Designed miniproteins, single chains. Designs and how they scored, part 46

Each design is a single chain, and the fold is of that chain. pLDDT is the mean over its residues in the fold that is shown.

## One batch from the design tools (miniprotein)

Design m1687
Fold by ESMFold2-Fast:
Structure m1687 (fold): chain A 96 residues (1-96)
Amino acid sequence: MVLSPEQQELAIEVAVEITMELRERIEEGDVVRAYRRAYERTRPVLSEEQARQIAAITAAVVRRAYRLKQETGRPPSEEEIREIAEEAVRAANAAA
């Protein structure tokens, strides 16, 4: 499903906010938690399919942030998280 520009912006902000909340103590299990949290935040304002897509994007961002933390030994910065989120949105739209 292709997200509109406004939905792409929402997806980036949701993914950044959730990943920033988790970044200090990010664990592999947080990927599933991030999916649920993003779905719950977006479902009231979006269709189920759009909410699921944003949730999947958020889960992908958290997974990549977890790997970055494992590689660097430090929490990812907000700038790094935003770049990851922008890439995840582009990848999701290219796959749709």
Scores: mean pLDDT 82

Design m1689
Fold by ESMFold2-Fast:
Structure m1689 (fold): chain A 56 residues (1-56)
Amino acid sequence: MSPREKLEELLREIEEKREEAAKISPVAQMVGDKELEEVKKKLEWSDEEIEEYLKE
């Protein structure tokens, strides 16, 4: 799996967590949104940097 594909998988996991957080409270949803934005910023990184960051 390419580093970009792994990052896409992580984004999907964060989206699921955000949906779960929304069921608890708006504040929890905001925390999930912040995490999603942080991961989206990593899409601007090189494949090498993404691979290192997502290392299993």
Scores: mean pLDDT 72

Design m1690
Fold by ESMFold2-Fast:
Structure m1690 (fold): chain A 65 residues (1-65)
Amino acid sequence: MRKMVNLMVAMSIIASEYGVKAEIKYENEKIVATFKEESPEVRKTIERMKELAEQEGVKFEARIE
């Protein structure tokens, strides 16, 4: 549990670093990051989040709405 919370916090920091707004939640045994629009910054944010999730062995999903 703590590992997933720490991951979600790290992902929030990454989104802030790239200046993008993301909603990060834990749903159905995976971390879900939702973005309002697609941009180069959002793509970089998603790639970095995927890398972190893969390193930690946690399932990750990115959504653009």
Scores: mean pLDDT 80

Design m1691
Fold by ESMFold2-Fast:
Structure m1691 (fold): chain A 65 residues (1-65)
Amino acid sequence: MSLEEARKKLEEGKRLYEEGKYEEAAKKFTEAAQILEDLDLTHEPLYAEALMGAGEAKDKIKELE
């Protein structure tokens, strides 16, 4: 796993969120966060963005239920 892979997953998550695909967006954001955790890059801004994106997507799923 690489930082570029994490960034790609983060961008895919953002696009899915904008398309209203919140379940898929949450998955991509969670995958990005997991890659960054595996690399011990939890201090990077990308990690905070991935966690925030996953949380926002999950909140949207609850709103739509």
Scores: mean pLDDT 81

Design m1692
Fold by ESMFold2-Fast:
Structure m1692 (fold): chain A 66 residues (1-66)
Amino acid sequence: MEYKLTLVGDPVKSIGIVLRLIGRENVEVKRIGENEYLVTFTGSKEEAEKVVEELKSDPNVKVEEI
């Protein structure tokens, strides 16, 4: 599953979220713009859904399924 991650909040907190995603197994992160990243989940749907729910609750980022 693929998601667009947009950094909208505090720069330090926002980049910290990106770095945590890069550190996860079964997650690929590609920069597609200044404050935009493509996040690809290659593992289980359940694992992907848990991560997406956490990202959606964070005020420093916006998450959109593509």
Scores: mean pLDDT 82

Design m1693
Fold by ESMFold2-Fast:
Structure m1693 (fold): chain A 97 residues (1-97)
Amino acid sequence: MKEKAEELLEKAKEALEKGDYEKAAELAEKAAELARDEDLEVQAKALAVLGVAYAKLGDFKKATSAFFAALANAVEAESEEAIEEVLKALKEANKIA
């Protein structure tokens, strides 16, 4: 299941780069759901992508909620890489807000 969550996460990141924010949000949400209770690091990264997608769509309440969940999961996973990705995503979202 981790491999499928990581694949969806990669597709979500690709959708963000292409400016397809609705597709990015859908794919990131699916990735986060698949990683739930199995991989906190992948879940954190997926929630960070979801936060950026929501911010770009103008839904700052959902974006903020997703980023809080992403940071909590990254810290719980004790993953510096996931924490760095969440912080990078927050900086990206802040350029929009």
Scores: mean pLDDT 82

Design m1694
Fold by ESMFold2-Fast:
Structure m1694 (fold): chain A 76 residues (1-76)
Amino acid sequence: MSERAIELAEEAIRLAMETMKVAKNRELLNKAIGLALRAMGVIFESETGIVPDEEAEERAREILREAKELLKEALA
């Protein structure tokens, strides 16, 4: 289990939830929901050991990057 992957995924969920609060259109809302679900998947896979720690961390970093970009888009 990668504690770092879980931290990154939890931060991505937090940013996705912030995007959900400010999203005025269904597309942004659906993208934010999708990111939160993907991040929860990484937490589950990391906790169960289904994926190696390094893979879970990389996937969490990519989801976090997408979550940051989506929040910037929603705030523009």
Scores: mean pLDDT 85

Design m1695
Fold by ESMFold2-Fast:
Structure m1695 (fold): chain A 89 residues (1-89)
Amino acid sequence: AEELKKKGLEAYRQGRYGTAARLFTNLIVNGVKLSDEQKKALVDAMFVIGRIFPEVAISMIEQALSSQEDPGLREVLKETKRVLAALKE
């Protein structure tokens, strides 16, 4: 889990937003708790990829929401999904 968190942050720092979003979403789906820095990286990555592929980002957000217990992260992810859905329609 810690190695994947590190890889996700490195992907984000390198501008590999699709890889960062995928890694952090998989960590959430498997019940792993993210730091505030990792949560920010996930949300930022979702917005970057979601501007080009909103349906892909929305799908990953829905996967994260199905497993996420952190109410603060849930609200941020729901808002991110709402914004991206508006861009898709």
Scores: mean pLDDT 77

Design m1696
Fold by ESMFold2-Fast:
Formats: structure tokens, C-alpha cells, sequence
Structure m1696 (fold): chain A 114 residues (1-114)
């Protein structure tokens, strides 16, 4: 399942470089967007979003510590991840969760490209 795949990826993060952690976080956001597009159950979307937020927060801390991103980039990414989690917790429409996931992915891609 996507949940099991993302959990395994989250567990592997400490063994990855900061750049590889950002790449893993992007892959996790892509998996969340795919699950939404495939009309996955709400409970699956919520669990995937929880794993995405955990991976993003870990990857951002590693990237910031390694000097790969600025404090301003880290703050924007963390805020976007927080907004995604808040929307899921508020049982927001899947379309809103998808839009927040796309915003988070864009910020992560920008960070990786630098």
C-alpha cells in the first residue's frame, strides 16, 4: 500500500543525505496527490498526509542544518506542511488538500533546485 511504502521511506530518512531526504519528501507528496486523484478513502488520505508532513519536517531540518536551504525557505516549507496538516485535521475537501499538497511540492522542488 502507499501508506506502507511512505512509512518505510520515512523510516529510511535518517540514512539518506539531506538532498536525498528532500527528494524522498517530494516523492511522498507525489504519492499523496496520486492517492487523491485515484479517490482513495479519506482515512488513507489523512494517513498519507501525516506521513508527508513528518517526512517534510525531517527533510527540512536536515537541509537547513546542511546549509542547502535558507531559514526563510525552511519557514515557508514548514508553514505549508502545517497548513496541509491543519486542512486534513479540519476534514477539508480533497480538492483543498490537493491544492495544499501541490503548493508544498512546488516549495520543495524550488529548495532542491537551489
Amino acid sequence: SLVEELQALLNALPGLSPREQLEAAIAAVDALIRAIDEDAPREVIAELARLVVAMVNEAVEAALAAGLITPEQAARITAAAGALQAAVDADAPKEEIRALAEELRALLREALAA
Scores: mean pLDDT 89

Design m1697
Fold by ESMFold2-Fast:
Structure m1697 (fold): chain A 80 residues (1-80)
Amino acid sequence: SNTVQQQAASLREQRDAFTSKANELLNRRNQLLERAKQMGLIDKDLADQLYKKAEQELAKMMFYRAQAYRYDREYDRLLS
């Protein structure tokens, strides 16, 4: 039915949106880690702050990745 197709499209869209957000957060975390490594010998306090920010971005990424996985499973269940 058109309703099932619309639900499938919505679940896929939500999965893709959360996956995209998780990828953005992972990229941000990796940039923060690279900068922290570069700053470690120049400014230890700044390096420590960048490591803490990287850890926060990782935690957010894990949340969005879990949400994407949940929507992906609901999508698979709907099509089964």
Scores: mean pLDDT 88

Design m1698
Fold by ESMFold2-Fast:
Structure m1698 (fold): chain A 84 residues (1-84)
Amino acid sequence: MEKLKEVVEAADYIEANPEEVKEALAQLSPEQQKLAEKAIETLFEIKELVEKGDIEKALELLKKFEEEMEKELRELREERAAAA
């Protein structure tokens, strides 16, 4: 429950600070921008499920999102760490 509240607050922050989000995204590579956009979409989906009272689905989506982000961040780190 606490973690879901944090996700909802993060989604609210993104809505409240569109210029800051745009600035952050502009500093990312195209691959990182796609990842960030997907993350933002997933945060809003979790928020919608919480607002509907579908806590079980919200938690399942959050768990899937965390696993997917961890995997994608690991792949990006490996790509960045590889000497050209």
Scores: mean pLDDT 75

Design m1699
Fold by ESMFold2-Fast:
Structure m1699 (fold): chain A 75 residues (1-75)
Amino acid sequence: SEELVREVLARVAEWLAGTGDPIAELLAELLRALLAGDRERATALGEQLLEREEEAKPWVEEALELGRRLLEELS
């Protein structure tokens, strides 16, 4: 369900924000902006992450893996 996906994304964002890594925190802010429906903020944050794609890529991969595991556990 959409509610389940939103819960998973919220938990992933909380984990990313808790890492203390600036790029992970930026990705967490992007996920939170998307969840809030703040399209302008999400676009600006997405552009910042794309400018730092090599640094962001490992965090995106970890976020997707965590999200997949959480979705399996919560569904």
Scores: mean pLDDT 86

Design m1700
Fold by ESMFold2-Fast:
Structure m1700 (fold): chain A 68 residues (1-68)
Amino acid sequence: SRITEEQFEIIYEEQEKLGVVRKELVEKKLKELGIEPSEEEVEETVRKLIERMIEEGVELLKEAVERV
């Protein structure tokens, strides 16, 4: 994967503080970290972020869950 563990943790912490995982915000953060992500890479990152947040008991905004 082009996304390192350190980069994933940075994205995770920011999205956790927002209480929402939005594809547009994840894509923006990946670009800020010097990654030009494909649509597939953004969607996979969003999926992994949501999965981890649910496992850690982080409260997500309803709209973030209803996208599935």
Scores: mean pLDDT 71

Design m1701
Fold by ESMFold2-Fast:
Structure m1701 (fold): chain A 119 residues (1-119)
Amino acid sequence: SMERRRRILEGIVENAEKAKSLAQKALDLARKYGAPGELIQALTGVLSAAEAVIELARKALEDPSHLPGLVRAVETLKRLADKAYELAKKSGNPELIKLVEEIKEQVDKILELAREAAA
């Protein structure tokens, strides 16, 4: 139903805002501790991808033709989050690993919701 899709899309926005907040914290921590540039780039990519997901989810609330674009944006966010997680593990910083694990959990929920909205 339209109402069900609206609730799912609002849930995507909420979870993407959480992922964005966590990515900003992870990026700030990575910069503070002098993390490798590749990890900083991956975290910056997660932040930008989360912002794109928020924008596309808001557009999809008004026009369902944006749903395929939203799914692609979420798949990009997942790829970047998975890369950030592998790089965070290699850094050996427990606080950074925990933050990126939390990002990954939010992104996995967003991906499930995005696929449900597009079904």
Scores: mean pLDDT 90

Design m1702
Fold by ESMFold2-Fast:
Formats: C-alpha cells, sequence, structure tokens
Structure m1702 (fold): chain A 58 residues (1-58)
C-alpha cells in the first residue's frame, strides 16, 4: 500500500520530467488517495501529494 503510493509518486515525477503534466497529476492524485487510506486523510504526505496533483493539473 505505502510501497504502491511511493511507486505512483516516482512515476508521477518521471512523467512530469517528460512534460506529461496531466498524466503526472493523475499519478499524484492516485498516490494521495492510497496515502489517505493508509495514513488518514489529514496526514501531511496526503496533502503534499494532493497539492502536487493540483499544481500539475493547472
Amino acid sequence: SLAEAAALEREGLLAAGEGRYEEAARLFDQASRILAEVLGPDHPRVREAAEAARRLAA
């Protein structure tokens, strides 16, 4: 679960580095949802992943 979220975050960083910003945003959004399920929705890691998704989607 946490390992899956970390893998999605790594894929999101790679996608962003390649200019695939909308895909990167989806990957970070997926990671934030998994992190919320494991750590709780108020955890700082969830907010960080969700913020990354919002910035990349804008």
Scores: mean pLDDT 83

Design m1703
Fold by ESMFold2-Fast:
Order: structure tokens, then sequence, then C-alpha cells
Structure m1703 (fold): chain A 74 residues (1-74)
């Protein structure tokens, strides 16, 4: 479960990055938001599974997605 959430978070982050590069800011915001949500779910599930490496990886994706999302909104 945690790995699938992380996989989706990375996929959504990459999609948002491509949309932002194309100047599609509103669509990029939508996908960055999804990336944040799925990274958060990945962190929560990885912590329940006791997988520290997956927690660290998911946290990095969460921080990146959130930073990019905040840069669009602030």
Amino acid sequence: MAEEYLKKAIEYLNKADELEAQGKVDEARKWYSKAVIYAMKAIREAEKEGNKELVEKAQKIYDEALSRLQALDA
C-alpha cells in the first residue's frame, strides 16, 4: 500500500512538473495537490509498516511537491 501511494505521488509530481513547464499553471496546481496528498498517505502507511527508508523517500516527495505547490500559490 505505502509503495503504491509513493508511486502515484511521484507520477503526479512528474505530471505537474511537465504541465508547469508548459505554462499550464492551473493544471499543474491540481497535480501538485494530488502529489502532496498521495505522498502524505505514503508517509502514514510506511510509518505503520515500520519501513523507515520508505518514510524518508515519501517525505522527500512530500516536501518537493508542497514546495512547488506553495510557489504557485504564494
Scores: mean pLDDT 85

Design m1704
Fold by ESMFold2-Fast:
Structure m1704 (fold): chain A 97 residues (1-97)
Amino acid sequence: SMAALEATMAHMARLEKAVEEAAKRLEEAASGSPEEQREVAREEARRLAELTSMRSAYGLLYSAAKKSSPEVSKLLQMAADIAAEELKARELAEALR
């Protein structure tokens, strides 16, 4: 139980760092075109999903958006929306099997 708790805490710290890094990359993309912003948002959603899941990525990005400046919040929300869309597509594909 102790080793499992330590592993969970390490994983949560890794996810927190990944979200902070995603927010920084999105902030850097804020001065770019809408297309560039969407591409960065999609990449960051997928990177976070690889560390956890698309469902968890959605929740983490959405939560980060609420705590961020308006400009970064908009881009984090865009990444969350992309994660939600990809989750729905995956759930639909699985249901059709």
Scores: mean pLDDT 85

Design m1705
Fold by ESMFold2-Fast:
Structure m1705 (fold): chain A 86 residues (1-86)
Amino acid sequence: SMAEKKYEEAKKEAFEAAGEVQELLREHPELADDPEILERLKEIEELIKEANKLRDEGKYEEAAEKYREVAERLRELAERLRELMA
């Protein structure tokens, strides 16, 4: 279905953004202990849990919207990590 395709696309974007954040934290592991970074990661983890619950309920369109929010927050986190590294 179109909703399932949107979900898979949104999830893929979120995973790509997560990979970028993971690489930045691998280069600067001290930033993983930053309270701001820990809070942002916790908020993103809760959104992923919500998206997965919506998917399990067959609500693919709503799950896609949550994964799009996850991707956006991960991109913002990557930008913030780069600022802290500068």
Scores: mean pLDDT 89

Design m1706
Fold by ESMFold2-Fast:
Structure m1706 (fold): chain A 64 residues (1-64)
Amino acid sequence: MKVVIETDLDPVTLEVAKRDLEEMFPEAKVTIEGNKIVIEGDLTEEQLEELKKRFSKIGKVTVE
């Protein structure tokens, strides 16, 4: 499963968000691609809900 979060956050804030996501999803691969955070792994429905709840106000969350 691939989750993409598109944001207008600055690079420092993106790095903080990446670290928070790595703590929340230690089994997933978290990478930064420009203004996007990409999460690759087997996320549960509950983990997807938490992502949408936390990031929907600061970015566009897309599930592939």
Scores: mean pLDDT 78

Design m1707
Fold by ESMFold2-Fast:
Structure m1707 (fold): chain A 95 residues (1-95)
Amino acid sequence: SNAEKQRRLIMEVGEELRKRTTDDIKAVEEKALNLSLEETQKLVDEFVAKERKIFDEILEKHKLTPEQRERARALFDAALAMRKAGILWEVEVKK
């Protein structure tokens, strides 16, 4: 059904994003352990910019409707903000 195809597509986008974001977060956290807070902020900002670019490429690859695209972006932005906060917290507690 069309509903099943839409559900599958959203799940595929979500899974691809989760896998990519998790690997990139671990790399950023590992690098940040030896950095100052200012250097960590810069590294995290670079990570955010890279992730937004990758996310836009994933959205373009998947043929989403404008409404699905807007919803996906809103969810991605919320998740990315939480991840940024988590990275900064981990660096603070490990120093």
Scores: mean pLDDT 74

Design m1708
Fold by ESMFold2-Fast:
Structure m1708 (fold): chain A 88 residues (1-88)
Amino acid sequence: DPLKQQLIAELQARAAELAATATPENRALLQRALDKTIAALNATTDDSEAQAIYNSFLSNLEAITTYHDNLARMDAAAARAEAARLAR
């Protein structure tokens, strides 16, 4: 299927670019998301469904690559707020 091969190649290329600057944790999450998306693409027989799967991955790509960084930032902010409360 030429469409699925093209979509998989594009996903792998975009994931590799983002993985190059990602933390190990975000890189692992990105790889899991990529593997699941490729499996879903290989399981579908409908080109419109394949395109939808591809578009879903792209729309979540930044969130996937920054997930642990965003979580760590939120946790650090909560810890600072709690320390400030206890210091009073």
Scores: mean pLDDT 76

Design m1709
Fold by ESMFold2-Fast:
Structure m1709 (fold): chain A 60 residues (1-60)
Amino acid sequence: GPALPEPKTEEARELVREGEKLIKEGRELLKSEDKKDILKGIGLILRGIGLLVDAELLSR
């Protein structure tokens, strides 16, 4: 599976949960044949990755 941050605080754990949720929603939108849904899906995935990076930084 994907490497996830090792959360040390409740704030970092919430960022991981929110980031995973956004990536999951974005991946579902990428299955669409609609260009607008695909672009929205890419945006959600990038935002989710950003939250996982924030969680990793808070966990250091």
Scores: mean pLDDT 79

Design m1710
Fold by ESMFold2-Fast:
Structure m1710 (fold): chain A 82 residues (1-82)
Amino acid sequence: EVEEILRETLERLSKLGETATVDQQAVIALAIIGLSIAIKYGGTPEEWAALLRRYSDNLRKFGLTEAAEVLEEAAQRLEELA
């Protein structure tokens, strides 16, 4: 279920933000906002997986490895669904 995977992903990102630095929290918050907007406008599992992999790559470039892994796991689950 796409909605379940995305909801779990947002919850995991929010939890990571609770222990992150202010700068890391800002980057995580932008990812959460982007995902929330995309959820509102819909999409296919393939489109969601591609978006999450793109966000994961960006988070990894900012040193947010744990958050990037959360998005990669979600993308893999969506790819298996598609």
Scores: mean pLDDT 77

Design m1712
Fold by ESMFold2-Fast:
Structure m1712 (fold): chain A 107 residues (1-107)
Amino acid sequence: SLEEAIKAYQDGDYEKAVKLFEKEVEKGNPEAAILAARAYLDLGDFEKAVEYAKKAIEMDPNNPEAYLILAEAYRKLGRDEEAKKAVEQALKINPNDSRAKQLLEEL
């Protein structure tokens, strides 16, 4: 369940959390895709973080959080131009996002 996945994430068991979130993503839950991307960032699996952030965007293109996770994952991979484009998309959705502005300064 999504609740079991969130509990695993809160307990710091990111490997268990991503497996449970992946099952919820298969059921069409966009929140689970965002949480999977965050858990993959915490695990240091930046390529998987990109994959699940993109899935979250496909499911809900108006959520700025998915673009911010995508930007952070691209930055960790050294893909700064792609990271910048992702931040710019987040800022189009929420122009006053302080985290988006901070990420843009890091690029």
Scores: mean pLDDT 87

Design m1714
Fold by ESMFold2-Fast:
Structure m1714 (fold): chain A 85 residues (1-85)
Amino acid sequence: AAEAVVRVTGADAEGAARGAEAAANAASSVPGVLEARASVDAAAATGTVRIVAEDEKAAKEAAEMAERAARQAAAAGVAEGAEAE
């Protein structure tokens, strides 16, 4: 299995939570993804999405989809940005 981590930054804790959930949902839609979980640090207004996939290709594709979803949420005023590790 392969892992990827996506970080989401929000204008506030609620924005970070919504962005992280959108990212996790997008990652879960990628074939070969076994698990995508969101966690939120309310004090820092950041979210982390941890992705576990069957292989590195699926993990990278899921991370890219997660970043895209978080950025779309940011355009709607929900999150400021996302980065993959």
Scores: mean pLDDT 75

Design m1715
Fold by ESMFold2-Fast:
Structure m1715 (fold): chain A 75 residues (1-75)
Amino acid sequence: AEELREKGEEAEAAGDYAMAGIYYEAAGQKYWKQGNLEEAVEAFEKAARAFEKAGDLAHAAHSRQNAEKAREEIE
């Protein structure tokens, strides 16, 4: 999970927002599977923002929906 998050941060720093979104989404899925729900929410929110910057509104909406689902499991 951390490795994917780091790859997302590297891609974002390079201006590759589409790849950043993909890595953050993958990190969120791994955090969610591990029960690290707060980290999953943060990763999905970063993925949504990255996809928005890439112009990929469909993936951004999907990542935001995953963040909401993970947040509901915390509550």
Scores: mean pLDDT 81

Design m1716
Fold by ESMFold2-Fast:
Structure m1716 (fold): chain A 66 residues (1-66)
Amino acid sequence: EKEEKLIEYLQRVGQALQAGDLETAKKIAVEAAKEFGLSPEVIKRIEDAKTKDELIKAVVELVNEA
């Protein structure tokens, strides 16, 4: 169940990034981080991402912590 939800969030983030919608991708990633109980530091790194590459790095941290 938890793994399936994580995959769904990652797919949604990927879709938003392919559409060039960084803000929607960040919002989805923050929702995932909160649902999986990740640290405020990981959430902040996602929120602070200004480029697709920065968001991808933050999402990799999310996956490692989840």
Scores: mean pLDDT 79

Design m1717
Fold by ESMFold2-Fast:
Structure m1717 (fold): chain A 62 residues (1-62)
Amino acid sequence: MEEAEKLVEEGERAFRAGRLEEAAELYRQASKIYEEAGDLEKAKEAERWAEAVREVGRQLAA
């Protein structure tokens, strides 16, 4: 499995387990790898997921 795809899958598992900060970081790392590989569409998708998960985590912490 490609490194970025593995990070996305790990991020999904962390999100489902309620580990929101870990999920956001995994999605962010996947986005950076997709960007470096030239897959800008997948990079943007992963970045949006990281931002959404971070926002959910922030609201739950407040």
Scores: mean pLDDT 79

Design m1718
Fold by ESMFold2-Fast:
Structure m1718 (fold): chain A 60 residues (1-60)
Amino acid sequence: SLVEEAKEALEKGDYERAAELFQKAIDKDPNNKEAWKLLAEVYRKLGLEGIADFYEDKAK
């Protein structure tokens, strides 16, 4: 699944790939709260706290 591939990319430190895959997962299933939370984590690791907060709020 896209979420599994994105988690692997995140674990390997490939934040650009992880963000792309989590975004695609959200595009297919906007109710996937896990994908929103993990995309927020990716943006936090990139130092983009404002964007991360936005995605974290969507996961609620």
Scores: mean pLDDT 84

Design m1719
Fold by ESMFold2-Fast:
Structure m1719 (fold): chain A 95 residues (1-95)
Amino acid sequence: GSEGLREQAEEEIKKGEEALKKGNYEEALEHLNKALELAEELRRQGDLEGAREITERTLELGKKVLKTVPKELISKAIGVVLRAIGLLLDIEHEE
């Protein structure tokens, strides 16, 4: 089952939130990218609902990071947001 992947993705999102709270923006973005990798795996396994939920939550946190990051990390934060949007579009078209 995909439950373990959802649980791992939730842990990565939580770690990203904690890193953002501490101002550790690079660490936050790293955890968000790991959450997106897990969401892509959920999609490959046919758990489209889990993939969508994780990707939506990662996108919301990525938007928060993007609003608060220093200028040198804006490009990396945009990359996370765009990756999440792309994955959501792929999931929507597969349902």
Scores: mean pLDDT 88

Design m1720
Fold by ESMFold2-Fast:
Structure m1720 (fold): chain A 67 residues (1-67)
Amino acid sequence: MNRVEFEVPSNDIGSVVGAILRIVAEALERGIEVKSITAHHTPTGTRIVVESDAPEEELREIVERAL
C-alpha cells in the first residue's frame, strides 16, 4: 500500500472536509480505490494521509489537483 501526506494550512473543518471530498472525487474519476484517508490536527493546520494501492506519483497528482 502506498501513502501520501500533505498539509492543509487550516484546521477549519469545512476546509478539511472540502479537501477530502475533492481527493475522493478525483480518485473516483480516475478509477482509483482509496483505502483510507486520515486527518490529524497540527498547530499550523491539518495533516492529511491518503492510502491506496495506486502508485505514489498518481496519488500525489490527485492531491495536487484537489488542492
Scores: mean pLDDT 79

Design m1721
Fold by ESMFold2-Fast:
Structure m1721 (fold): chain A 86 residues (1-86)
Amino acid sequence: APPFDADLARRVAAARSKEEMLALPGVELVGEITLKDADGERTLAFFKVYSLDADGKPVAVAGVAIYDVTRDELLGFLPPELARAL
C-alpha cells in the first residue's frame, strides 16, 4: 500500500510526542493499548489521520498512525480500510 500523501506523511513524521500528534490538524486519537513484554510495559496510541480540504476541514480518512507513547516513536501506519473501522 502507498504511504499517505506527502503533506499527511510530513505532518505525522514531524511529531515527537503524543501531545504533538494531538495538536496536528486532521489527527484524532481513537485508542491506546498497553503491551506487556519481558522488557516492561509499552503504551501504543492509535491516531486516525484525515485528508483536509482547502479550509482545513476533514474530508476523508487517510489512515491510522501507530505511535509508541513510551518511547516517543512513530512505528508505522495502518491502511485506510482498517482506519475506517476504528
Scores: mean pLDDT 73

